# Designed miniproteins, single chains, continued (2), part 84

Each design is a single chain, and the fold is of that chain. pLDDT is the mean over its residues in the fold that is shown.

## One batch from the design tools (miniprotein)

Design m6909
Fold by ESMFold2-Fast:
Structure m6909 (fold): chain A 87 residues (1-87)
Amino acid sequence: DDVQRFTELYRLLGQAVALILEKSEKEEILRLFRELLDLLGVSFDASREEILAALRETLARLGVDPEVAEELLAKLQRIYDEVEKLK
């Protein structure tokens, strides 16, 4: 269900940003990041560009408003950059 997929993406992106802001444990942040990648259908070893392309393509397919899509892409970029610091 596309609506359920969008809701889950929005939820996971928001939770990951919250965990980063709260300086939560590395393992919890990495767990949420893996769940996010799983939902996007990308490998954990995918490049930054591949992960962002997967999200953009998914949001376009779901008919998500462009302003909302750019907000979610910005969140994913932030999450990726913080996760790279934890590796």
Scores: mean pLDDT 81

Design m6910
Fold by ESMFold2-Fast:
Structure m6910 (fold): chain A 90 residues (1-90)
Amino acid sequence: MKEKLIEKAKELVKKLEEAYAAGDFEEMEKIAEELEKLVKEGIVIRFASDAEGRPIGPFIVPKEEVDKLSDEEQNALLRARAAELRAAAA
């Protein structure tokens, strides 16, 4: 079910970060194509940016969970996730 899709998306994002660190742009493109397919299957993947424009972690949720939230609640969730990832990375 959608939990399996979220787990797959998390693994793909981790591989994307590894490919980026290695400078493997060919692998990054393949992973991006797989992530696009998962988005079409009803998951939401969002990235925040820090003050330098660097991406702050992926936020991976089922579309149904996002659709239940107001715009304010969605923004609050993304801000909370960004803060958690920033704290974990520090």
Scores: mean pLDDT 67

Design m6911
Fold by ESMFold2-Fast:
Structure m6911 (fold): chain A 86 residues (1-86)
Amino acid sequence: MIELPKFSPHDKVENAMELLDTPDKSAVKWSHSGHITVRPGYGLTPEIRAAALEAAGVEVTPEIAELIRDTLWHPEVILAYLERER
């Protein structure tokens, strides 16, 4: 695998917070460069999007869960949005 530049903001989030254990985590993989891969046969369902954010070290609050359910946003977009709120 090629080693790409790390997510400095996401890396700090992962180091500061423990990644949440989710059943759907295996269907979603993050690269250290911020790219997400979803296993074939899975859509970007709310569960997959939540698992992606949890794998990136984001605590899924009720407001974030609502954002996930009510939007068609890609997990990468949601993650970038949440980082802008800091």
Scores: mean pLDDT 56

Design m6912
Fold by ESMFold2-Fast:
Structure m6912 (fold): chain A 85 residues (1-85)
Amino acid sequence: SERAKAVQLLRDFGAKIKKLVEENASKEEINKVILKQMAEFSEVVSPDLLKKINGALTKVMKAIQKNDLAEAEATIDALIAELEA
């Protein structure tokens, strides 16, 4: 299903962001990964689901700018939980 594909992409994305932060990647590099992921979701999910995902990914981007990995991970986990409900 569309939601199952979105959940898998979000899990992979969360793992990628965590790895980049642990490897001390620049905020610029992490931001590029987030923007690329937004583009990938636009090809996979409906406009309604894309709006929700883009809102969450924008929050992740802001959390990374604040050096708040915990907020970024919590945002991704909350969206996954909502999509699995």
Scores: mean pLDDT 85

Design m6913
Fold by ESMFold2-Fast:
Formats: structure tokens, C-alpha cells, sequence
Structure m6913 (fold): chain A 118 residues (1-118)
């Protein structure tokens, strides 16, 4: 339902203005899931990106990385390899900040592979 996606996105923006980054991130993640159900794939990617950025501000680097992975997979599906690579690099950086160096290296390699695709 597109109306639910918009409501959660507005809620996320309100929490972001208040500095409640964790609630903002959770709201943007809900918005993204409702955009996916509405088949609004690019809007879902933007909402996941907003969620990842908010989780990063909240210091939840693992959740930020998971959100950036969702962005990367959406762009990979759309064959937008440049934006997919950027999102995988964001995920790798977030995993490194969380102390998960193995996942950071894996996603960095994936980003480099996608940069070579076209």
C-alpha cells in the first residue's frame, strides 16, 4: 500500500528532525518494505538508503550495513551497476565500523566486480 509507505516516510522525517535516529531508521525501513509491496522499486531503494543513513547516525552500523545491502541488491536487479557498487561500498564501510571485517572485505570485492561490468 503506497499510502502506508508515504506515512512511514513522513514519520521517519519527523523523527529525523527530533534527532531520534533509531526511530527514524525503523520508520524509513517500514516505508521501504511498503514501497516494495507497492512495486515502487526505486522509492524502496531511496527509503532503505534513508534508513541506513539514520542507523549510521544512531551508531547502529550493522543495521546500517544491512540497509545499504538492500539498496545495492535493488540497483543490481535494475542493472544499475554504478549505484549498486556505491551501495555495496557503503555497506562495506558500515560493516568495518561494526568490526565485521570479513563482511566488509566481501562487499568491497563485490563493489569492485560491479564496477568492471559496464
Amino acid sequence: NLEKAKKYQEEGNRYLEKGDYKKAADSFEQAARWYEKANKIREAAQAYLNSGDAYEKAGDFEKAAESYERVARIYDLLQDYKNAAIAYEKAATAYRKSGDFEKADEWLKKAQELKNKK
Scores: mean pLDDT 89

Design m6914
Fold by ESMFold2-Fast:
Structure m6914 (fold): chain A 74 residues (1-74)
Amino acid sequence: MEEWVERLLRAIREGAPEEELEALIREILENLEPVEVLVIQARVARELGEDISTASDEEIAAAAEAVREKMAAA
């Protein structure tokens, strides 16, 4: 779990293309349990709230939205 959060934040900080960021989110949603996805979303949202701003707002928003939407779907 923590490793996935770190990978996402690292990809954002390294300026990974949105395709790679979305691929990571997709893998998280496919490979982890809903509760783990919820924790990842909370952690990512918290880090975004710290105004990291090392990637595009679209990439960050897309990642957060994808996680949130998948959890809501259950």
Scores: mean pLDDT 64

Design m6915
Fold by ESMFold2-Fast:
Structure m6915 (fold): chain A 60 residues (1-60)
Amino acid sequence: EEVRERRIRYARNYLKYLYKLAKKTNASQEELDAQFDRIAKYFGLSKEEAEELRKEVEKE
């Protein structure tokens, strides 16, 4: 029922922590984009869903 929504929430939380970690390590935007893409694929998200989550995470 909520498997998809739960997967998206896990992906979002993981991406938020990756973003914070990247800021600590002064990672480039290209490296962040690559990590977001890989994580989105790992959670079975589409490119569009991944891009939406990335923007949401970066906005916060």
Scores: mean pLDDT 73

Design m6916
Fold by ESMFold2-Fast:
Structure m6916 (fold): chain A 105 residues (1-105)
Amino acid sequence: SQVEELRALLARLRAFFASAQGERLRADLARVTTSDQVLHLPVSLEAFKVHVDRFLAGYTLEDLRAPAYDLSLSTPELRAVIEEFLASLPEDLRPAARRILPAIV
């Protein structure tokens, strides 16, 4: 199930944000001038998984400066899972989470 695969990815992201690496990401986001631009590119759950895996393996400050990609997943059900996840995070972690997750606003 795509929903089950997405929930597993989001569980990995939650663990990352609760780690020392997640604290470093939040500090790095405060130190760099991030782009307010969003580039709309059609992506699959497969491509999103690759993006998450790459980011969790080692993001750079250049990754944080780049325009955000609209990684909108093609079903309302997948978007609902992401919004549920974001709403469940502490408010101070939501900017970091939105940087890695598809732009769904």
Scores: mean pLDDT 69

Design m6917
Fold by ESMFold2-Fast:
Structure m6917 (fold): chain A 75 residues (1-75)
Amino acid sequence: SELEEALAKAKAALEKALEESEEGFLVIVQNMLHEAAETLSPEVAEAVAAYILEWVKKHRPSLYEEVKAAAERAL
């Protein structure tokens, strides 16, 4: 499904992005949110954004509020 493919792609990109600096991680996540908003249906884009936010909260909690603001602007 569109959702399953989008979530799998997001997970792989987030895992790879953890190797980057904090600033590099933010750029990658902001680009992912922008691409999701442009290419996915609104409901799937919202689900991907929610997944990204929970991932960031767990692995990069200091960036959570900034990523949340970016998601709200993109969607």
Scores: mean pLDDT 84

Design m6918
Fold by ESMFold2-Fast:
Structure m6918 (fold): chain A 70 residues (1-70)
Amino acid sequence: SAQDLLNLGNQYFQQGDYDLAIGYYGQASGLFRRDGDTDGLSTTLSNIGNVYQSMGDFDRSSYFYSLSSQ
């Protein structure tokens, strides 16, 4: 499910596996978008923003935070 993929992304983010976290969050965001789950999509995009911030990529972080706040 989208929630299971979001949870996997969170698990890998907590472990510092940023590429895997982004991969699972990307899959989750696609499913939330398909299902019209605006809250799930917003949360997932915000979490991708957090990953990029942790990587020091502030431009991509800002972009994903902007998407999540719509």
Scores: mean pLDDT 89

Design m6919
Fold by ESMFold2-Fast:
Structure m6919 (fold): chain A 85 residues (1-85)
Amino acid sequence: VDYEKAAEIFEKAASIPVESPIGKDIRRLAQKAAEAARAGNVEEAKSYIDQALQLYDAFYHFLPEEDRKIVEEIKKLLEEAKKVL
């Protein structure tokens, strides 16, 4: 379990510029996951990831093409961070 590495990946996801409201909500959840990971709260961090992935699945097809690429990159980073927790 590498909380510092997971937090760094979440912080990277939270720093990706995004304009859509859904993308901004996903970024906000990534930031909360980073904070939870740094505090050692694995279940809380995973809960925020699951919420972000649920927003992705629900709204991905309604996003403009440019935002889809950005949000897909964020999703990939969140999945990588979850593997390190």
Scores: mean pLDDT 79

Design m6920
Fold by ESMFold2-Fast:
Structure m6920 (fold): chain A 67 residues (1-67)
Amino acid sequence: EEYLEELAKKYGISLETVKRIEEDVKEAFRLIIDAIDKLTRKHNPDYDPEELEKERQRILESLEKEF
């Protein structure tokens, strides 16, 4: 909304392009979060899988709230 319009003006690109970039960035971050989860489980087998899932969900919720 307001943030995306300012970002479009800053970079001299269309609002539609900025929205597409943000969606692509969000998907990239989701993939990174999934990779971190898998690596954490692999290298920290004593970590509670439920707590790891809670942290993953908190990060995803924060990402959605930010965008």
Scores: mean pLDDT 73

Design m6921
Fold by ESMFold2-Fast:
Structure m6921 (fold): chain A 71 residues (1-71)
Amino acid sequence: MKVRVVRFAGSFGDTYYVVLSLLDPETGARVGSVLEEFDTEEKFKALVNEANAEAEAHLPEGANIFKSESD
C-alpha cells in the first residue's frame, strides 16, 4: 500500500518532537501516525534524517514528506 507522509516538527520548552502522519495518497484518509519526543536537538535531528530516508524509499517521486507549521 502506498502512503503519503506529512512531517510536522517543532519544539516546546526544552522538548523537541516529530509527528509523522501517514495518509493514503488516493483517498487522503489517515492510515496511521507516529509521535516521537526528544530531550535534545541531536536526537531529534537523527530521527528526522532516518524518517526522511525511510519515507523516500516508500513514497513516489514528488510526494510531500515535509509540512512545516505555517503561521
Scores: mean pLDDT 53

Design m6922
Fold by ESMFold2-Fast:
Structure m6922 (fold): chain A 96 residues (1-96)
Amino acid sequence: MKEVEIYRAEIVLRAESEEVIDKLPDFLADVLKVAREHGVKIVEARISGDELTIVLEAETKDSLEKAVEEIQRIAREYGLEVVEVKFFPPEKVLLE
């Protein structure tokens, strides 16, 4: 069996205005591009009222941290408040 470590991060963002809510599809498109460029998987993207939660997974901590940093920068450019960023301990997954 091959053991692989999976790194996970959660980003919680808040839209500061209705105009920012209208831009969420464009923001999510940019997030998908960043994830693709850094080899990071988007596990969940959930909208609840004015809050957007994005959950990311990567096989390396470096790629995950770079993707999260770029997503935070883009979020601020769109007028999104970064409410919380949480990095989880790596999870070991057994591949057959």
Scores: mean pLDDT 81

Design m6923
Fold by ESMFold2-Fast:
Structure m6923 (fold): chain A 56 residues (1-56)
Amino acid sequence: GPYTSAYLAMQAGKDLGDEEAYELGLQGVLAAQKGDYSTAADYATQATRTLHEKHG
């Protein structure tokens, strides 16, 4: 779900030292915790895209 996707992207950003991907993933986690799953999915997608473009 959106929480898991955002959380995994946040952790990947942290592990890779990518502050931008970490912050995007973190914003997704926080949105999901508030029940805003649409915003969480958008941030998870942005974080995953950032990770892929820089590291993949």
Scores: mean pLDDT 88

Design m6924
Fold by ESMFold2-Fast:
Structure m6924 (fold): chain A 90 residues (1-90)
Amino acid sequence: SKEAAKKAIELLKEAIRAVLAGDYEKAEELIKQAEELMKEVTDPEVRKALEEAIEAIREAIRNADDVLKVTGAVLRAIGSILDAELALEK
């Protein structure tokens, strides 16, 4: 479902904003909501990009005490979200 993928992208963008605000609990809740929507995402390119974004956001949460690791993980998550958006517009 393209609609499920678009909603998952918006939730992951909110999760990144939560990470940048230091709200790691909210970020994890938003990731779990995105993972439920991803059960309806059948496009393998979109699915892979969203899975990579989720892993990057989780890496930021796991390394919350290391600002450089958080920054690198957030940048990777943003790149994966852009890949998912581009795959949807094909």
Scores: mean pLDDT 88

Design m6925
Fold by ESMFold2-Fast:
Structure m6925 (fold): chain A 133 residues (1-133)
Amino acid sequence: EIDALIEELKKTVKELNDVLRRASTIVLIEKHLGLVSDELVEKFKKLEEEAYKFNRLIDQLIELVRAGAPVDEIERVAEEARKHGEEFLKYADEIIKLTKNPLIKKLLKEMQELVRKAIETVDRLVEAHRAAA
């Protein structure tokens, strides 16, 4: 079960990063064309920063689970990952309200679904590790 949850989490995060790269490319093009506000660009940079922190914490969590690390350490890293996931969701919602591009709105909503799914999988992984300990 733990291995299956790790593979599901890796797949979800990979899909998140693929959508984020597509959205980032569109935002950069629109910035160069003068089609987006500086506020939207700055919020998108914050979104990418939170995604980077989230990804690093997910990688750390997977490594700790595989190493059989103490439950307290795994819970601490999982909580920090959830925090950055929630900040990502907040910035995504703010950008959705600012953008007039329906494609950017669609990609951001897809990323929100993937982040929520990743957080749910993190919670299941922590519970499975606790049950095995």
Scores: mean pLDDT 90

Design m6926
Fold by ESMFold2-Fast:
Structure m6926 (fold): chain A 67 residues (1-67)
Amino acid sequence: SDEEILEIAREVLKDFPDIEVKVENGVVILSGTVPSHEARREALMRVSEALKDHPEFAGVASHLTIR
């Protein structure tokens, strides 16, 4: 379910307080800010790895801005 996907994504992104997480039809939508290109890559990797085996996971849409 989208709720289960959202819970998993929020858990792995606990270290990123400025990231907003939403889920639509299995797609994890990330918005807000990260401090660097490396931090953005880490956030995307954590979400993708945590959800790679979830049958309803449809990918990540990133709208993250670097500050």
Scores: mean pLDDT 84

Design m6927
Fold by ESMFold2-Fast:
Structure m6927 (fold): chain A 116 residues (1-116)
Amino acid sequence: SKPRVVVVAPGSPKMFEAGAEDKEKVDAAVKAVVELLEEMGFEVIVRRDSTDPVADAARLRKELNADLGIAIMTDRDDKSKFNLAIFTPDSVQIYSNVSLEELLEKIRETLERVLA
């Protein structure tokens, strides 16, 4: 069967400090991450109703028996940047103040390691 990834992010405008602008950035990031994951052969489950994406990604990874949980949110102080958490069964990697390009690179590096 295909390896499974759960992607967790906030989804409603009220969940973002800058409202619609932050939501559009997270929408674009989630779309890019889903496209990367699907291209690499993963089954992707997206959850956009999280007020605590890091805690929810850790929990949902276990509940859904996913190989990875990924949490994505905008940085509080620099809305051009993202905060990212990647949960494997054995580890967590947390990245702060990353660009979209860096975020995608960190995810790809983790996926290549998991698939090896």
Scores: mean pLDDT 83

Design m6928
Fold by ESMFold2-Fast:
Structure m6928 (fold): chain A 61 residues (1-61)
Amino acid sequence: RAPSLGELVDRLIANTLAAQEKNDQEALAELSAVFDAFLTDPSLSLEQVAARLDAISARIA
């Protein structure tokens, strides 16, 4: 299902904390890039943001 904005923010926070625990600098950079793109690119849907976060989360796990 399509995530809400609040759900995406919660997932971003969780992924950032997980990446910090693992000292995964690449994942932190990718999470930062996804967040920046979300704020600056109006063509990005919430579903596209969720998919990018899921891909990064899978790499951290």
Scores: mean pLDDT 76

Design m6929
Fold by ESMFold2-Fast:
Structure m6929 (fold): chain A 79 residues (1-79)
Amino acid sequence: NEGDKLAEEGLRQGREAQRLFEESKSVEGIKATQLLMRGLALAVEASILAKKSIELGGNEELAREAQRAAEEAGTEGLI
């Protein structure tokens, strides 16, 4: 199911965004900014993939987990 694949990819990206955001808090300078920017990009993509997954009839629980991971990475209403 294409929707399920999008939900799984969204969850992966959302969790990666969360890790990058957390790492950005423990480093300094330009590296912190780079990690934050990468995290934001992944969190936005995760949210988009979660929404597309639901639209395609994918697993709603997986899509909700992807959205939650994106939100934990600091993405709320950015799509």
Scores: mean pLDDT 78

Design m6930
Fold by ESMFold2-Fast:
Order: C-alpha cells, then structure tokens, then sequence
Structure m6930 (fold): chain A 90 residues (1-90)
C-alpha cells in the first residue's frame, strides 16, 4: 500500500512537471503512464479480471492518442490526485 502510494505521488509530480515543461509527445506519454495507474486502481476497486483491465488500458490508449495531449494529461492528473486523496484517508 505504501509503495503504491509513493508510486502515485511520484507519477503526479512527474505529470505536473511534464504538463508545465514538456512537449506534445512528452505530455501524451505522461498521460498514457498516468492512465495505466488510474485504470489499475479502478480495476482493483471494481474487482475486474486482468483481461478486462487490459481492455480498458487498450481503449484508454487509443482515446489518448486521438485527444489533445495537454487536455488528456490534465484529465489524468485530476484522476490521480483524487485517487491519492482517497488513499490518504485510509
């Protein structure tokens, strides 16, 4: 739990830095990495199988590639912050 918490903290920090200083490719890459963390957390909370988790990741990957890099990076940042705040309360 503490390892996953730190992983999410560092993901948020890195994503914030890339949103401020990164180019479009870096923002998209950071959004993809953040989405993987978000989907894994949601899948564990919902009790999804590994197969369903991978399907969600694939769908998110395609959505992020089709979307504005800064918008998807900010969206994933908001989701990660919500997850981190939920974990802080536990």
Amino acid sequence: KEKEFKEKEEAIKKLEEIIENGDEEEKRGAALAAAAVVIKHEAEKEGLSDEETLKRMAAAHEEIKASDPEEVAREQLEKLKKILEEEKKK
Scores: mean pLDDT 78

Design m6931
Fold by ESMFold2-Fast:
Parts: C-alpha cells; structure tokens; sequence
Structure m6931 (fold): chain A 68 residues (1-68)
C-alpha cells in the first residue's frame, strides 16, 4: 500500500508526539522531505512558517485525540 500525503503527514506528527526528545526543527525537516516525495514543487507552495503552523495544528489534534 502506498502512503497517502495525509498518512505521511500524520506519521511524522505521531512520531514527534511519541518522542518528546525529537526537536520540532528536525520533525519539520522530515515532514518537508516526505511532502516533497508527493508534491515535487512543494517548496514553492509552502513557506517554512506555513509548514510549522500546519505541523503544530496536527500535533494538537493528535494530543487532543489521546486525551479523549
């Protein structure tokens, strides 16, 4: 099964949530590299700040899901 873009984003975010010693900067770097595989022109579509905001929103979603 090929991972979808959404699956890949969730995997990186989940890895960050599961590993508190993983720096946010490193997680963002991994996310960017994963997204580039699905969207070759990704770097021209999203800024570093936009990626960080999106990543933080997903992390918050996963944390809320765990708390429920």
Amino acid sequence: MEPTLAEEILRVAQEYVDNPDLPEEEAIKRLREALKKHVPDFDSLFSDEELRRMFRAIVRYLEEKRAA
Scores: mean pLDDT 74

Design m6932
Fold by ESMFold2-Fast:
Parts: sequence; C-alpha cells; structure tokens
Structure m6932 (fold): chain A 94 residues (1-94)
Amino acid sequence: KLSKEEFREEFTRLADRMIATLARDYNLSDEEVALLRALVDEVLDRMLKDPSEATLRASLEAMRARLLAAGLPRDVVDAFVTYVGAALRELQEQ
C-alpha cells in the first residue's frame, strides 16, 4: 500500500500530465489550467483525510460543478473528472 506521500506524488504526476494534455488539445487559458490544478489539490487533500467512496463521489461532483460554472467545455470536464476518479481509485488499491 502506498504511503500518503507516495500517493500524493503519484496522483499529482498523473493529474499534471492530464492537465497538460487537455490544455494543449483544447487550448485552455492559464486561468483554466490554474483552476484544474487547484481543484486537484482540493480533491487530493480531502481524499488523504477521508479515503471513503462517499468523499470521493462528493469531491468529484464538487469538482465537476465548479469546472462547469467556470465555463469549461462539458467534454473536457467529463474527461478530466472521469480520469481523476479512475486514478484515485487505482492508487487506493495499491
């Protein structure tokens, strides 16, 4: 099982790679990229405090709502939230 530090490092690496891909493919602004990173950090902090499925679901729904409210395209939001959820679940199983 990964330590909290290893979990943080691996998840941040995966999230940064996904953000870079979305920023390139969808021509995201620096402000949109900063929002994605901030929300990743918020989800990670919540999951490190409470790794429950309920906290994961609530965190992903909050992330989705905030990204849509900021005007990001639905396909970008769907891809990002799906990726973040899958990555967090996979890392929790290690």
Scores: mean pLDDT 84

Design m6933
Fold by ESMFold2-Fast:
Structure m6933 (fold): chain A 84 residues (1-84)
Amino acid sequence: PSQAEIDAEVELGLLEIELAVARLSMKRAKTKEEYQDTLKALEKIVARLEEMLADPSVPADIREQARAMLEEAKKLIEEVKKKL
């Protein structure tokens, strides 16, 4: 694979870990401030996924995975907003 492909796979993997951490934070959240912190984390994940999807050099397989993660992150944002 090209360096661009490797870089995209690494970024996607890091975002997958960050999304898992945000989901765990949401499950553990008890205060409005904790939900707000989770919302900010999810918004940053969404922004990075959208940047990846805007990059035409990212392979189709990675773009498909990023799109699925973006949909999940947006659903989690709506769930967090219901708690605020």
Scores: mean pLDDT 86

Design m6934
Fold by ESMFold2-Fast:
Structure m6934 (fold): chain A 61 residues (1-61)
Amino acid sequence: SRLEEILALLESDEPLGRIIARHAPGLLESVARIFGLDLSRPAREQLDELGRRILAEILAS
């Protein structure tokens, strides 16, 4: 599923901004500002398991 694909990417070494730009480009600025996340770094370095799951659901919507 799209959710499983996005969740796997958020668990990888890929920079968060690249994942968002591919799957939900309209959310790029909102994710950075609202959640205070560094788009140049992997999500796994910034979010715990629950945080990554919530973000994956948002990006899959």
Scores: mean pLDDT 84

Design m6935
Fold by ESMFold2-Fast:
Structure m6935 (fold): chain A 95 residues (1-95)
Amino acid sequence: DVEEKLKLLEEEFSKAFEESIKQGATPTDLMILQDAFDQAVKLIRETGDIRKALEILLDVAIEVGNKSTLEMILKMAKKFGLKDIEKRVLEELKR
């Protein structure tokens, strides 16, 4: 269960991170996103809480304006039925 959540988060974040590089994200923004991902991974390992993990990633994705990470969080929120996170991401993507 925890390993399945981690594998999915790692796969989806890796894709979003590579896309961010292609879109010209700065080294500073990439570092902030990587640090948030590491925190999210730690939280899932300790608690299994995918909601809190996605909230961590969402806060920094909004802060740095990283569209690829926002789109990844939207996909994860839909998969896990997190309607509140889904709504927040959609509002940010309209900007």
Scores: mean pLDDT 86

Design m6936
Fold by ESMFold2-Fast:
Structure m6936 (fold): chain A 85 residues (1-85)
Amino acid sequence: VEEWLESLDEEEREELAREAKRRAEERLREVEEKGLSREELERLVEELTEEILELLSKPELSREELLELLAKGLLASALTAKLEA
């Protein structure tokens, strides 16, 4: 994953980071609009973590899979911070 990221030019990496953040923020908004309970948020974080680990277990990731990995990581981080507050 790291070696693949280093093969991208700087502009491509910035575009991926921006798109991943946008996807994470959009999904975070949907979660907040649904008014999920603490238990439902904890379950969502666990599910996201499992999905991240599954993606990381792949020898190679496509651009879309990398975007999904980054977006899920950002979302999981944001939800975890909210649960720890």
Scores: mean pLDDT 77

Design m6937
Fold by ESMFold2-Fast:
Structure m6937 (fold): chain A 78 residues (1-78)
Amino acid sequence: SAVRAQWDNADSDQTRALFAQQMGVDISTIQQIIQDMAAGKLPPISTLQRMVAIFQQMGDDDSAARWQQRIARVQRQQ
């Protein structure tokens, strides 16, 4: 499937909309941030920490933990 389970389920759609609203950007901008992270390009750490906080607010602790691990891994490579 071309759909990525992490971001293409119902909770991911709601999460993307919440991120877009909280950051004052379009949902496509949030998708681009995710794609850039997958390619090893990082947005500002403050932005990434805010994304983790939103996952925690939604009660998606598993996604929050995965994003924290990704952030920490890329920070160690910089």
Scores: mean pLDDT 65

Design m6938
Fold by ESMFold2-Fast:
Structure m6938 (fold): chain A 83 residues (1-83)
Amino acid sequence: SAALERALEEVRRVLEELARRGTPEFARLARGAGGSLEGAARQGVEAFYQMAVMAAKYLVEKTGTEEAREAAERIVEAARRAL
């Protein structure tokens, strides 16, 4: 789906931006989340959306930062547009 491909690309950009602005630990967490999202996308749009919500929560829980919260909101919104 073109919508799913666009959502995955937008989420990748958000995670790459978070990795560039954050600590080395943020970069590691962002890479892990990206891999999980690519795997879920292959299973379909609903799996991708659920994985995006889980990854967003995980990033916020592990860091508690404003940057992580902003990234989480952008990730969930991008994934929701694929639905």
Scores: mean pLDDT 78

Design m6939
Fold by ESMFold2-Fast:
Structure m6939 (fold): chain A 64 residues (1-64)
Amino acid sequence: MSGVAEDVTVTTEDGRTVTGDVTATVKDGKAELRITDKATGEVLRVARDESGERAGVLAIILGS
């Protein structure tokens, strides 16, 4: 399954705050969250914090 939440602000795993589109992909019972930075187009990993949890849930809901 995959879903996208657009125009969300999250913390990345390297500690940056980024605004962009979060994609949630579920494989082998694990969810992977990636954000595409609106300013650079760079794809970054989303941190497992409160902002990442909210964006991941939103992406899954919108993907269903």
Scores: mean pLDDT 76

Design m6940
Fold by ESMFold2-Fast:
Structure m6940 (fold): chain A 62 residues (1-62)
Amino acid sequence: SATEEAGRLGEKYVAERAKALTGVEPEVTVEPQGEGVAKVTAKAGDLVLEYGFTLETAREAL
């Protein structure tokens, strides 16, 4: 689905960003929010990044 693909692409983006900022492998959580939106949260040390992605915004981020 579009939500699953948005989550997959968003996870890649957020994980790479968190790792680049901290040098630590992040813990990533993907939560489907409905309406084609996936919430992606990455935790790396003291850093927490949280983004909502549609398929379009996830593709633009990568």
Scores: mean pLDDT 80

Design m6941
Fold by ESMFold2-Fast:
Structure m6941 (fold): chain A 58 residues (1-58)
Amino acid sequence: MLTPEQEEEVLRYMGAAYLRNLTKEEIDAATPEEKQEFIDAGRKLLEEVRKRAEQAKK
């Protein structure tokens, strides 16, 4: 439902919050490498939740 750009931004913020409880300003100041790690973490969390839900229902 989100554009790829919007989805990436949301995942970045979610990942950063879960990993380090960072403020928006701190996330904005992060390096491109750190921002990518946040996106990856957020995406993995969403995939894990989705897989667990699907797997539980078989």
Scores: mean pLDDT 72

Design m6942
Fold by ESMFold2-Fast:
Structure m6942 (fold): chain A 84 residues (1-84)
Amino acid sequence: TLEELRRELEREGYEVVEEVRRRAEGPEGVQRMVDELAPRVDEWVERERRGELGVRSRTRTSTYEEDGLLVPHLELDLVVGRRR
């Protein structure tokens, strides 16, 4: 959960500055989510590598049956912390 990711960052000495919660359904929704978030995630990951940020994420991929069809669902919880 976002609360668990927040607590993890705070325990490691980071101040939480951004929380992202995204839910996508269906292949088009999943692709749109990826396209939206990829450049932001890439920036955060690079800044984490430089020791400027802490990034903690949880991604869940599930397939649900809806109206007789298998529909992919993608859930992302992500927390960004600034080093104190």
Scores: mean pLDDT 78

Design m6943
Fold by ESMFold2-Fast:
Structure m6943 (fold): chain A 65 residues (1-65)
Amino acid sequence: SALEIKDERKRSATLTGLILLGIAYELDGDLEGAKEAYTEAAKVLLSQDPNSPLAKKLEERVKKL
C-alpha cells in the first residue's frame, strides 16, 4: 500500500543517514562515533530482517574498528 511505501522510504532514508554518518566519523578518525552510527544502522536493519546481509556487513565493520 501507499503507507507501506512511505514507511519503507523513511526507513531507507534513516539507514542511509546513519551509514553516511558512520563513514564521516571514520574519515574524521572518530572510531567510537563510527561504531555507534553503524551499530544503530545494524539494529534498524535487524529489527526488520534478522538475516539482513547489510546488517552482517555493518557488524563486521564495527568489529574491525
Scores: mean pLDDT 79

